Designed miniproteins, single chains, continued (2). Designs and how they scored, part 21

Each design is a single chain, and the fold is of that chain. pLDDT is the mean over its residues in the fold that is shown.

## One batch from the design tools (miniprotein)

Design m4741
Fold by ESMFold2-Fast:
Structure m4741 (fold): chain A 62 residues (1-62)
Amino acid sequence: MNAIKGVNALNEGDYKKAAEYFEKALKEYPQSAGTYRYLGEAYKKLGDDEKAEEYFEKAREL
């Protein structure tokens, strides 16, 4: 599953690949608060604090 691949990439420090896998997971399961939270975490690690905040807020709204 794309969410598992995203978590593996995040743990390996490949934050760009992690974001790509989590974005694919959201296309399959768009109401996953956990996946939005992981996207926020990946973008924060990439230095994109604005995108990270947006995804964390979406996770809280679900």
Scores: mean pLDDT 81

Design m4743
Fold by ESMFold2-Fast:
Structure m4743 (fold): chain A 87 residues (1-87)
Amino acid sequence: MELYRPNELLGELLRKAGATKEVYTTDEIAHYIGEYIIREKLIDPEDPSIIDLSGTLLGEILGVDKADGRDAKAISERIRKQMEKVE
């Protein structure tokens, strides 16, 4: 199982989502990102496929103001660039 250490911005997001560890699996990171989106109410109430990232830590990490929730693979690939693999 591959473990990753998040950078400072991703680490702050994970802590806001309830994470307490220093290193994570990719599945754990995906879980906490989902929890962050739900807790911060980032899903557009008129279009649930749109995630509003303006002024959020996740928006800062991804460098975008809005995301399509159906593009989970593209989001995951961008998030993987915010972490280092731990040996």
Scores: mean pLDDT 77

Design m4744
Fold by ESMFold2-Fast:
Structure m4744 (fold): chain A 73 residues (1-73)
Amino acid sequence: NAEEYLNKGNEYYKQGKYEEAKKYYQEAIKLNPDYAEAWYNLGVVYEKLGYYDLSKKYFQKAIELDPNFLKAK
């Protein structure tokens, strides 16, 4: 399911394997396009890879799906 792909992406992300993390987050989104956390995590991966404009786009998608998701404290 989408959550399993998100969790696999998170494991690769923690290992610094950002391209693999990206792949798994993209699969989570394919299974559940409304998965705000997967869109947010994809944005974080693009930021780590230095693609700041793509990162902002995916963060915006996460906010669109869940307006409270990107509230930092």
Scores: mean pLDDT 83

Design m4745
Fold by ESMFold2-Fast:
Structure m4745 (fold): chain A 58 residues (1-58)
Amino acid sequence: SQERVDELIKRAKEAIEKGNPLEALKAISEIYRLVHELTDEQRKEVLELTEKALKLMK
């Protein structure tokens, strides 16, 4: 559902702000299970969040 996608994006953002890249990546993985429900704008945001999480991990 769209509500679930929004919840997972919020969770990924909060995890990144807290310096927790593994929790962010877990949320992102769950978003990709709902890939058919993503808008183009949400896909772009998820890619940006993935990049930020990976930079935190090195």
Scores: mean pLDDT 82

Design m4746
Fold by ESMFold2-Fast:
Structure m4746 (fold): chain A 71 residues (1-71)
Amino acid sequence: MLAEVEELAERIREAETKEELEKLVREAERLLREAAAEAKASGDPAALAEVRAALARALEAAKEAAERLGL
């Protein structure tokens, strides 16, 4: 799941349209919510930290793409 988020972060950074960016961000949010729920169920703070790091990377990719697209 987190590997899929990393792949989506790269795709987000390469997004060429606002519509593509919004679609990729929505997919990343879905995967991150699923990963966060699993991490919380595990009771492992390290798993929660990994989800938080993946979220931060996805947000940075989205910000870079939005600036590149003039949004």
Scores: mean pLDDT 81

Design m4747
Fold by ESMFold2-Fast:
Structure m4747 (fold): chain A 66 residues (1-66)
Amino acid sequence: MSLKEKVEEIIVSLTDEELKRLAATLARQRGLPVTDESVREALKRMAEQYKKMGLEKAAEKIESLV
């Protein structure tokens, strides 16, 4: 299986709370405070990136949280 296929399966298998925790980690890595707003923005960016990569199921899962 390709790395992209594995990433999509992982994202789709994550719970809403696990996805929010991942988004919080990405916000922290960008030097942003961990707030509901920064987590929402990180989720939006993740969804846009996966959609551009053709990982539609991963993008839809994340978009449902925004």
Scores: mean pLDDT 80

Design m4748
Fold by ESMFold2-Fast:
Structure m4748 (fold): chain A 116 residues (1-116)
Amino acid sequence: EKRREELFRRARELINKAKQYVDELIETARKAAAEHPELREVYEGIINLAEQIKKALDAALAGTPEQALGNFRAARDIADVMIEKAREAGLTEIAELAQKVKDYLDEAERAFREML
């Protein structure tokens, strides 16, 4: 029970860090889409992927432990796709923010697994 509570507290803290970078990425992409309408479709695709990461992270905290691990994996896979799309389009700042999201997701999954 006590270890379970500590695990959820650690996971929540790391998930909140990842969500902060996702929010920063969405805001950066929205601003860039307004400044570069020729890349609007690329930025809208990245925003859609970022919103999916947020949903997966919310589901990770609300579900069972088994579902939580699955949701962390899904979020990491989406982050990888987002990094790839940003790099292909030459969006260095978006790629760097996406990498930070992935780094915090990896830490959140490790913290969760460490206590199991």
Scores: mean pLDDT 81

Design m4749
Fold by ESMFold2-Fast:
Structure m4749 (fold): chain A 66 residues (1-66)
Amino acid sequence: KKKEQEQLIEDTIKAVESGNVEKAKELLQKLFETADEEAMAELLKRVSKLSPENQQLYKKIKKEVE
């Protein structure tokens, strides 16, 4: 459901912003397994608005779940 994907994106962004690497990794892995193309585009848009430090953290987590 769209609402579930929106919540999952929000929770992932909050985990990255709070430095909760373990939770961010789990949520991001679930997103990559379940998200449609629109949800992935929204995630990338949200990531682009993060600080450079949080964008770098996201890249490290993404590399570990791919």
Scores: mean pLDDT 80

Design m4750
Fold by ESMFold2-Fast:
Structure m4750 (fold): chain A 69 residues (1-69)
Amino acid sequence: MEELAKKIGEEIAKKTGLPFDVAYEIAKGLLDNDLADSPEAVKVIARALGVELTDEQARIIAEIVKKYK
């Protein structure tokens, strides 16, 4: 579980430019929500963590999550 969150977090950080710590928290939130892979769900999870994602960042993250589903 922690290993998977770290891998997803690393890819989010690389593709969106978010700091790894922030990307890792988003990855954990996505895993807790059964790997939510819609841009809308990604934005809701990030907002709960105090992170406001752009539509482009949310789409990129949703595409990353699909690879691990």
Scores: mean pLDDT 80

Design m4751
Fold by ESMFold2-Fast:
Structure m4751 (fold): chain A 69 residues (1-69)
Amino acid sequence: MEEELQKKLEEALERARREARERTEELARELRELARRAGVPEEDLEAMSEEELALGYAKARAALELKAE
């Protein structure tokens, strides 16, 4: 009984981890695309860390919202 519950929990955790990883990868891809659209040279883009790309995304989103208002 408990062994079957542990197996189901392990499978659920693996699925959740995979989904989280895929979402993180998709977000990183979107951040790179937004940085390119913001006029960041591709050379600088490849040198950027994920954290720097995330900051760029947040800044671009804020700028768009300010223009909308």
Scores: mean pLDDT 64

Design m4752
Fold by ESMFold2-Fast:
Structure m4752 (fold): chain A 94 residues (1-94)
Amino acid sequence: DEIKEEARNLIAEAKQLLEQGKYEEAKEKLEEAKKLLEKTPEDFRGLTGLGENYLKLGEYEEAIKLYEKALSIDPENEEAKKNLEEAQKKLKEK
């Protein structure tokens, strides 16, 4: 799926930008990826990848929403469960 590939490429670019401390550029790429994921709401990997990047940005409420959507697709996914718990914990600590 061309749309899924484009979304995943944007998520990968955002991850690299976050590693470089380019937070605003990373946010722009994540917003583009989010719009593409609205067309492919069943894309578990896109949702978890987007969630991971928002978690790294400190956008905990957005990360929680994305992991909850991912877990609605695959409720048994241990990595998504752990990342959801981490985001919830981080939100409560601030």
Scores: mean pLDDT 83

Design m4754
Fold by ESMFold2-Fast:
Structure m4754 (fold): chain A 60 residues (1-60)
Amino acid sequence: MSREEFLSRPIAAAAVAAMREEGNEVAAARRVVELTGVDFGTALRTVRTIRREYPELLAP
């Protein structure tokens, strides 16, 4: 999947925003659950995928 296709998903966009605000994976995953309604495991995996594969999206 392309970077643009992945980031166009609501869960991926929510995970980036949550990580930038919260700064830790568990708090960000909880925020993703609140914003998207996905289960915590899915939210946590998405947050971890972004941190591993797209760390530039989480930097200032």
Scores: mean pLDDT 77

Design m4755
Fold by ESMFold2-Fast:
Structure m4755 (fold): chain A 72 residues (1-72)
Amino acid sequence: LTKEQEAEIYLALGYMALALGDYETAVKMFEKAIELDPNNAEAYEGLADAYRHMGQKEKAEEWEKKAQNARK
């Protein structure tokens, strides 16, 4: 697997964790996806969504901005 392909696997795991309500695991999976592919806007969006569900509004806003920058 390339780093990009591995990042897509972690992205999928992150969204699955979000669907299950496991926001802590979702954060970890999305962080790993970003580590492997820093240009993956979806991973930043997922991380923002996870923090939003956890009530961490400031962190959610920070990651939302990073997602917008990654979409350039």
Scores: mean pLDDT 83

Design m4756
Fold by ESMFold2-Fast:
Structure m4756 (fold): chain A 62 residues (1-62)
Amino acid sequence: GPAGRAGAAAGAAGDAAAGAEHSRLAWQNKDYTGGEAGAVAGYAAGHDEAGRAAASLMRQAS
């Protein structure tokens, strides 16, 4: 149903975010500074956006 579709979208977004996080952490294991805070902020903003979109779809489905 609609809630199932919203859950699937949230799951896909979560998988993408997890992959990005994994890549970011691997890169951070090197002594790379300066860009780290920007990358973390961008990643977090993208994850929040995906979560808000999923919540909106669930409300429409209700």
Scores: mean pLDDT 55

Design m4757
Fold by ESMFold2-Fast:
Structure m4757 (fold): chain A 58 residues (1-58)
Amino acid sequence: MLSEEEKERLREALRELGVPEEELEAHLQNAEDAAAGKREASMVVEEALRRAGITLPP
């Protein structure tokens, strides 16, 4: 599970990548699901995680 600090860094990274404010929560849900091993992260979420310095377990 992502911490609140990691979620805020991820929101900022997503904004920098041009993600609209109304889509931020959907991308955060994708990141949470990927962190829990439930699905693969989207390419946008993977880039945002990289920029935010967040490493998901394999």
Scores: mean pLDDT 79

Design m4758
Fold by ESMFold2-Fast:
Structure m4758 (fold): chain A 74 residues (1-74)
Amino acid sequence: SAKEEALAEFKKEAERILEELKKKGASEQVLKTMEESAEALLKWLEEYTGDPRAAARLAIALLRHEAKELLEEE
């Protein structure tokens, strides 16, 4: 289903973002913050009743933006 595809895409991109942060030497605090954000967004996506593809794209964009900001502050 479109929702299953959207959830799979989000999980895949969240894993990529976390791996990129680890490779760039992000602190334990940054990694924990990003993991918590990814879990919150995933739960929101699972409960979301609108367009799951649009919701997943927004969630991925938010997660990428947060990762970039946290890296620039280190």
Scores: mean pLDDT 83

Design m4759
Fold by ESMFold2-Fast:
Structure m4759 (fold): chain A 75 residues (1-75)
Amino acid sequence: PSKETLEAAKEALEALELYRAGNREEAAEKFREIAERYPDTPVGEISREAAELLERGEELVAEEALEAHLKKILE
């Protein structure tokens, strides 16, 4: 993976941890920042979708699959 993809994946994993801890608003802000800084990466696109869902008060879809994907990128 590119350096940008690794950085985006690390930050997205941190945002997911905030979401799991119940810090949904902080998680949404973090996902939005990732989407803005890494817009042309797959992680950036996923982060944009996550931010939009959380901003609308919706739940994240396939949360476990997202975590596994992000951890795989960081390996």
Scores: mean pLDDT 80

Design m4760
Fold by ESMFold2-Fast:
Structure m4760 (fold): chain A 76 residues (1-76)
Amino acid sequence: MSPLERAREAATEAARAGLSQEEIVEILMEIARANPDLDPVEFVTAVHKALLEAGVPEDEASLIAQRLAAEWAAAR
């Protein structure tokens, strides 16, 4: 499974389990740290799409995506 596929699956499962935005971001950042060659834009885009497909409201999905982008920028 590609790291992007893992990120999409993890986002979908965490959202469906009712995890908080903070918990979802933390899980996804663990995947990001384990895969430093991932493109940040592709990662954030894939996660955002997966959250929307899982039924997460657009405003909430956008906030999660923004938090991921900010944490990725802070790590670089």
Scores: mean pLDDT 82

Design m4761
Fold by ESMFold2-Fast:
Structure m4761 (fold): chain A 88 residues (1-88)
Amino acid sequence: MEKAEKAIELAEKALKIAMEAMKLAEELKDLELLNKAIGAALRAIGAKFLAELALKSGDEELAEKALEEAEEALKYAEEVLEEIRKKK
């Protein structure tokens, strides 16, 4: 299931970025940025869960949805990290 496997890969990348964002936000002591980073991590975890379910069930429609969720989670994590980096 190519879409499910890609979704897992993107969701894992999103989670790594979100965890980096959480670390940086904690160092900045910015609670709002920390909350956004936590939200990014939760979105990534959700996308990975859907992708793993799609892979196990062979459900191509679920795999497509998981891929869309993983792409959105990655974009959101990158946006949060960029916002944190602007704080220097």
Scores: mean pLDDT 86

Design m4762
Fold by ESMFold2-Fast:
Structure m4762 (fold): chain A 80 residues (1-80)
Amino acid sequence: SLLEKIKELAKKFKEAIKNKDLETAKKLWDELVELVEEALTDPNVSEEEKEEILKILQEVAEEASKALGNEEPTTLTPLK
């Protein structure tokens, strides 16, 4: 189901953020947004599933804001 795919992508996104894999996180975010938009326009998706999807997106957006939206110049310095 779309809900299960969205949950899986949200999990992978959080893991990418933990690993500081920003390229993978950006790709997963784009995929997540596309699936959310598809689910919200799908008449076969229940209102309950749509609410859960929006909650997942909001939770993931908060994680993204902390890690990607508040990206400091120090994250661009080599940690070598």
Scores: mean pLDDT 72

Design m4763
Fold by ESMFold2-Fast:
Structure m4763 (fold): chain A 59 residues (1-59)
Amino acid sequence: MRNPGVEYLMRRLLLSEEEAERLLTADDEEIAQYAKALGIPVERLRELVEEARRLTEEA
């Protein structure tokens, strides 16, 4: 069974499983870099990552 947080990020951001896994464990610098690459506000990406981490913890 896939990690629920990884699945969430893949669906929301249309990322590969590998990219979603990297985002789930990313620090603030990496999140900012991904936000720029994806063309979304860094605050929005932080919210999505925190939600994904919450889903992972509850699984």
Scores: mean pLDDT 79

Design m4764
Fold by ESMFold2-Fast:
Structure m4764 (fold): chain A 98 residues (1-98)
Amino acid sequence: MEKVKELLKEASKIVREGAKKAREMGDDYTARLLEYVAKQLEELAEKGFDPVQGLAIIMTLFAAAVEAELRGNEDAAKYILETAKKVSKLLDEAIKLS
């Protein structure tokens, strides 16, 4: 249980770092979305990890990368995708420990 909470908090940190980069690039839409995802990860760490919610978060991040690319923001798409990959690894480990 403690290790799952640590993994979710680490995932939230990674997503919040992505949000800061988005703001520095002037992409307020991506920054707000990533802040929302980070808050969801923090809530899962407190209330208990649900694998279905974890998968929904991963899908949201990948969908956000596609949307950023469609908006013509390739840089945003790239770092959202890298963020999604890192978060996916942490959430996969959390599922295995649950």
Scores: mean pLDDT 80

Design m4765
Fold by ESMFold2-Fast:
Structure m4765 (fold): chain A 65 residues (1-65)
Amino acid sequence: SLEEAYEKALELMAEGSKTVSGVSEAEVEERVAALKAALEADPNREKILEKAKEEMEELEKLLEE
């Protein structure tokens, strides 16, 4: 589902941020939660999540290699 895909994408973003930028876990969690809440309130949420999923799949391939 889009919700599951979004959660997976957020997890990958949080992991990438911690390893690359050295941002604290609390700061990453706050940003992720704020973004999720904003997207869930957006009437175009489904379209935004679909595009985000595509970008996260691309990042996942880059992080895997």
Scores: mean pLDDT 64

Design m4766
Fold by ESMFold2-Fast:
Structure m4766 (fold): chain A 73 residues (1-73)
Amino acid sequence: SKEEEIARLRARVDELKAYLEKNKDSLTVEELGKIAREAMEAAHRIGELGGDEDVLRQAFETAKEAIELAAKK
C-alpha cells in the first residue's frame, strides 16, 4: 500500500539522518553524495505518494546537511 511505502521511506530517511549525524566527521565526499542522493530520491517518491510534509521536510534537510558537509571538505 501507499502507506506502507511511505512508512518504509520514512524509516530509511531516519536511518540516513542518524548515520549522517553519527559519522559526519569521517564520511568521504563520495559517501556524503550517496546519502544526499538517497534522501532526495526518497523526498521525490514521498511527494509522489502524497506523504506528510514532515517526512518530506526531513528528507530534504538530510540531503541539504550531507551536501553542506561535502562542501566543507
Scores: mean pLDDT 84

Design m4767
Fold by ESMFold2-Fast:
Structure m4767 (fold): chain A 73 residues (1-73)
Amino acid sequence: MKERAEELIKEAEKLKDTDPVKSAQLYTEAARLYLEAGDLDMAEEAVNKAIELDPRNLEAQRVGFEVRRRKAA
C-alpha cells in the first residue's frame, strides 16, 4: 500500500509542470492510500499538493476533509 502511494507521488512529481490536472489526480490517489494505511501526515501532504495543483478537484477536497477529521479525533 505505502509503496504504491510512493510510486504515485513520483509519477505526480514528473507530471506537475506538464499536466497539473493529472498530477493532482495521482496525488489524490496517493493521499487515499496513505489515509487507508493510517499515515495521516503523508495523506495531508499529498492531498494539499493535489488541491494546490487543481483546486476544483472534488475528490481531493473530500480526502482533505477526511484527513482533517481524523487528525481532529
Scores: mean pLDDT 83

Design m4768
Fold by ESMFold2-Fast:
Structure m4768 (fold): chain A 65 residues (1-65)
Amino acid sequence: MSPELKEEMEKGVYLLASASYIASEKDEELKEKLQEILDKGIESGDYKKALEEIKKLIEEHEKKK
């Protein structure tokens, strides 16, 4: 597999994981914040960072409940 194709496939996996977390979230305010993180990640091309920020924000939100 070419390096470019492998990198795009990895981005697809991170994007799918991020979208799955957002779709599973029931808190509308948190969901909007997660969507903004994903949108910024897509725009910057840093899908892995977007996924990590989404996971971190969900963990911090759950700790406050």
Scores: mean pLDDT 77

Design m4769
Fold by ESMFold2-Fast:
Structure m4769 (fold): chain A 104 residues (1-104)
Amino acid sequence: SLPGETPGAPSPEEALERFLKALREKGIVDEEEVRQLRELAERALASPEAATLQLRRRIGDKTLLLTLTHGEDAESRTFTAVAVLLDAEGRAVGVVAASSYHES
């Protein structure tokens, strides 16, 4: 089994909740940061236009890169959330959390 791939969620809202839960359980974000990320992502999910939110956070000598993408049109709705840990040189050293939803 590939470590770090979450099965496709039944809704974009559930994909977001799974992603935030994984970040919190790994101690990467605190409860207040989860609330802030949820608010920003819910605004993106409420938009009928495609939205991409990318956030960077330092964790010691590394950088956590969070990318949340929402797309909706008459034929499809998609949501992806990925957290990647980057080393001091900007190289990806691991996927910390990932979740997705796709409907077409």
Scores: mean pLDDT 74

Design m4770
Fold by ESMFold2-Fast:
Structure m4770 (fold): chain A 65 residues (1-65)
Amino acid sequence: MSEEELKEKLLSLLSEEQKELLNKAIEAIRKKNYEEAAELLGLLSVNMSEEAKKLAFELVELLLK
């Protein structure tokens, strides 16, 4: 699955507030600010379904390569 496909599928499972947190986490990863990214992903994960958590994990792994 491509980055775009993973992101689109994940976004379809998230609220608007969760989408903003995800976008901030992705930007933190791209800036190599891994502490901020971990904090944002932690906050996001509290209210995520297991399906959304799996997609978020796959997206993060793809972004770290």
Scores: mean pLDDT 80

Design m4771
Fold by ESMFold2-Fast:
Parts: structure tokens; C-alpha cells; sequence
Structure m4771 (fold): chain A 70 residues (1-70)
């Protein structure tokens, strides 16, 4: 189950043009909680070096991919 989530997050981040480091931040965030809080999303965006909007889009796409794979 977690492996499918990691793949979904990695693919969504790659399509959005995120660095491997930023992709790791997204993956770690979603493994902790599939529905991160506003504060968690803000902190993750700062760690990944991307805008909050871009991080939300990547998280949304990763969740959609995971739902289709599961």
C-alpha cells in the first residue's frame, strides 16, 4: 500500500517538474497523512522550495493517482 503511494507521489512531483528533494518532501508528507492540514502544507512547501499552490496541486494529483492504483 505505502509503495503505491510513494510511486504516485513521485510521478506527480516529476510531472510538476519538482526536484528529487522536493519529491521526497511530498512523499514524506503523504505517508504521514493523506489529508495534510493547511499548516503542514505550508511547512512542506517551504521545505520543498515551491509555492503553496504548486504543492497543493502536486498533493492533489498524487492522491488521485493513488486512488486509481489502489
Amino acid sequence: MDELLVQAATEAAAEAGLSPQAATVVTSLLLRDLNPSEEELREAAKRAGVSERKLREVVRRARERFRRAA
Scores: mean pLDDT 80

Design m4772
Fold by ESMFold2-Fast:
Structure m4772 (fold): chain A 100 residues (1-100)
Amino acid sequence: DSSLLVAIYLDGVARALEDPKLRKALEAISQGKYEEAIKLLDEMIKEDPNNADYYLLRGVVYLLAGKYDEAIRDFEKALEIDPGNEVARRLLEIAREKKK
């Protein structure tokens, strides 16, 4: 189930997260403030454009917002940077299914 996978992923990110900027993005996501979360993630990507986790998290926000084309692009970028990321691969499959 796509909703369950997204929830499990976000819980995992929250448990591993030490960065206060990422905590602000997760707080925005929990409040349904997807545009605010995207702005925060855009800033983080600008500072570190090769961090696969930032693209993966922004892709999840796009997926939650129903922006499937943007989600697909971000998950593909995360897999370019980290080809072994199974979570990114599964989320990409979900976004492609939702896009159809």
Scores: mean pLDDT 83

Design m4773
Fold by ESMFold2-Fast:
Structure m4773 (fold): chain A 69 residues (1-69)
Amino acid sequence: SELSEVVTELIKAARARDIEGFRRIVEERRPDPDALIYHDGLVLTVRDLVARYSSGDFRDQLLEILSRY
């Protein structure tokens, strides 16, 4: 699905610690941070998944970007 593609791009940016790439994806694609996705046997929100692939101040920055609708 389109959401699965966007989520894959967000995870790649988070893993690469690419905050500018992450911001660009959110600004262009505007994913719903509360949308439910199936990932590795779990049902998670986009926000929960981003939190899993990030930590500390970097995680806080990514979650703030997701919340800027």
Scores: mean pLDDT 83

Design m4774
Fold by ESMFold2-Fast:
Structure m4774 (fold): chain A 55 residues (1-55)
Amino acid sequence: MSPEQKELVAQFREALAAGDLATAVALYKELAARGAPQEVLNELERLFLETLEAQ
């Protein structure tokens, strides 16, 4: 991943930790638009769903 994609992944994780699901979705879409690897996108989707189930 590029340094910019790694920063977006870090921001995604921070958004999930804060319960800011709208920001997490926006960051996921940005990562997909920037061509992040599918395996990374799948992992982020899994974390999002786990966070949603915990609420």
Scores: mean pLDDT 82

Design m4775
Fold by ESMFold2-Fast:
Structure m4775 (fold): chain A 63 residues (1-63)
Amino acid sequence: MEELIEEAARRLGVSRERARALLLGAKIFTEKFGEEAAIQYLVKQGGLSEEEARYVVELAKRL
């Protein structure tokens, strides 16, 4: 988990705490509402681009 958080933080240019929140949110939303809903959540609420949101969702699958 720590390696995934560090990778996301470095790739997105955010803190480790924010990367952890984004990954956890992506995992929960994907499991409850599906991948497209998770992507839209990250774009709308997380301020990420669609490409960044897709990256976070894919990385969260490894949690």
Scores: mean pLDDT 81

Design m4776
Fold by ESMFold2-Fast:
Order: structure tokens, then C-alpha cells, then sequence
Structure m4776 (fold): chain A 67 residues (1-67)
């Protein structure tokens, strides 16, 4: 959806600014708005890995593998 794409772009902007926690929140919101939006899910998983949150990344990956 347009809203999910907007949230993804905002999250990417925050990530580029080093505002990782805010980026995580917007990526999660994008997934909530459109659970089939693969881009947002993929970026969130990679962001958690970049933050050293491997277990959290794995849980999200497993949750959305049903798609």
C-alpha cells in the first residue's frame, strides 16, 4: 500500500541518519499495515542483525515465513 511504502521510505531515511531504533519502529509499522510487503520485512530482519539482535531477527523471519 502507499502507506506501507511511505513508512518504508521514512524508515530508510532514519536508518541512513543512524536513528536505528526509530527506523525499527517504522519498519514494524509498515509490516503491520501490509504484512505481505516483503521489502519492509527483509529490511527489518537485516536491521536487527546489524544491531546484534540475531535472536529477534530470527523470530521475525520465522513469523513471516508463512507468507
Amino acid sequence: TEEAERLLREAGRLYNQGKYDEAVELFKKAIEVDPNFLGARTFLIQLYKDLGKEEEAKKISEEYKKL
Scores: mean pLDDT 76

Design m4777
Fold by ESMFold2-Fast:
Structure m4777 (fold): chain A 70 residues (1-70)
Amino acid sequence: MEKVKELIEKAMDYLARGDYEKAAQYFEEAAKLSEDPEIRKVLENIAKAAREGDRDIAMLGAATLLASLK
């Protein structure tokens, strides 16, 4: 749980810097560590958005997911 949240936050930091490749990699690592298949699927979709350069979609998705994990 905490490790997944940490990876999402790190991915969001890279996304904010414009490093979409690194951001996507961290979202993918968070997805691999997620035991919940629904959370994993959401993270995979966010990683795809990051790779495609859809910063706003990726950031909104990540922020929404991170809030739901509290």
Scores: mean pLDDT 83

Design m4778
Fold by ESMFold2-Fast:
Structure m4778 (fold): chain A 70 residues (1-70)
Amino acid sequence: SGKEQLLKSAEEAIKKYVKDPEKREEIINLLRQAAEKLSLDELAEVIQTVFEKLREGKVDEAIEILKKAI
C-alpha cells in the first residue's frame, strides 16, 4: 500500500539522520502511530515536515510535530 511504502522509506531515512537509538525508536513508533490515524496525504505532509526538521538536526522538534499529528 502507499502508506506501507511511505513508512518503509521514512524509517530508512530516520536511521540515516537520527543516530541516537532511543530517539530513533521514539520517532519510528510515533510515525507508525501516525500511519494508523492519518490518511495517505496527511501522512505524506507530516513526513515532509518531520524530515525538514531532521535535516536541520532538530530531532526534538520533529518528535513534537509527530506527537501533535497523532
Scores: mean pLDDT 85

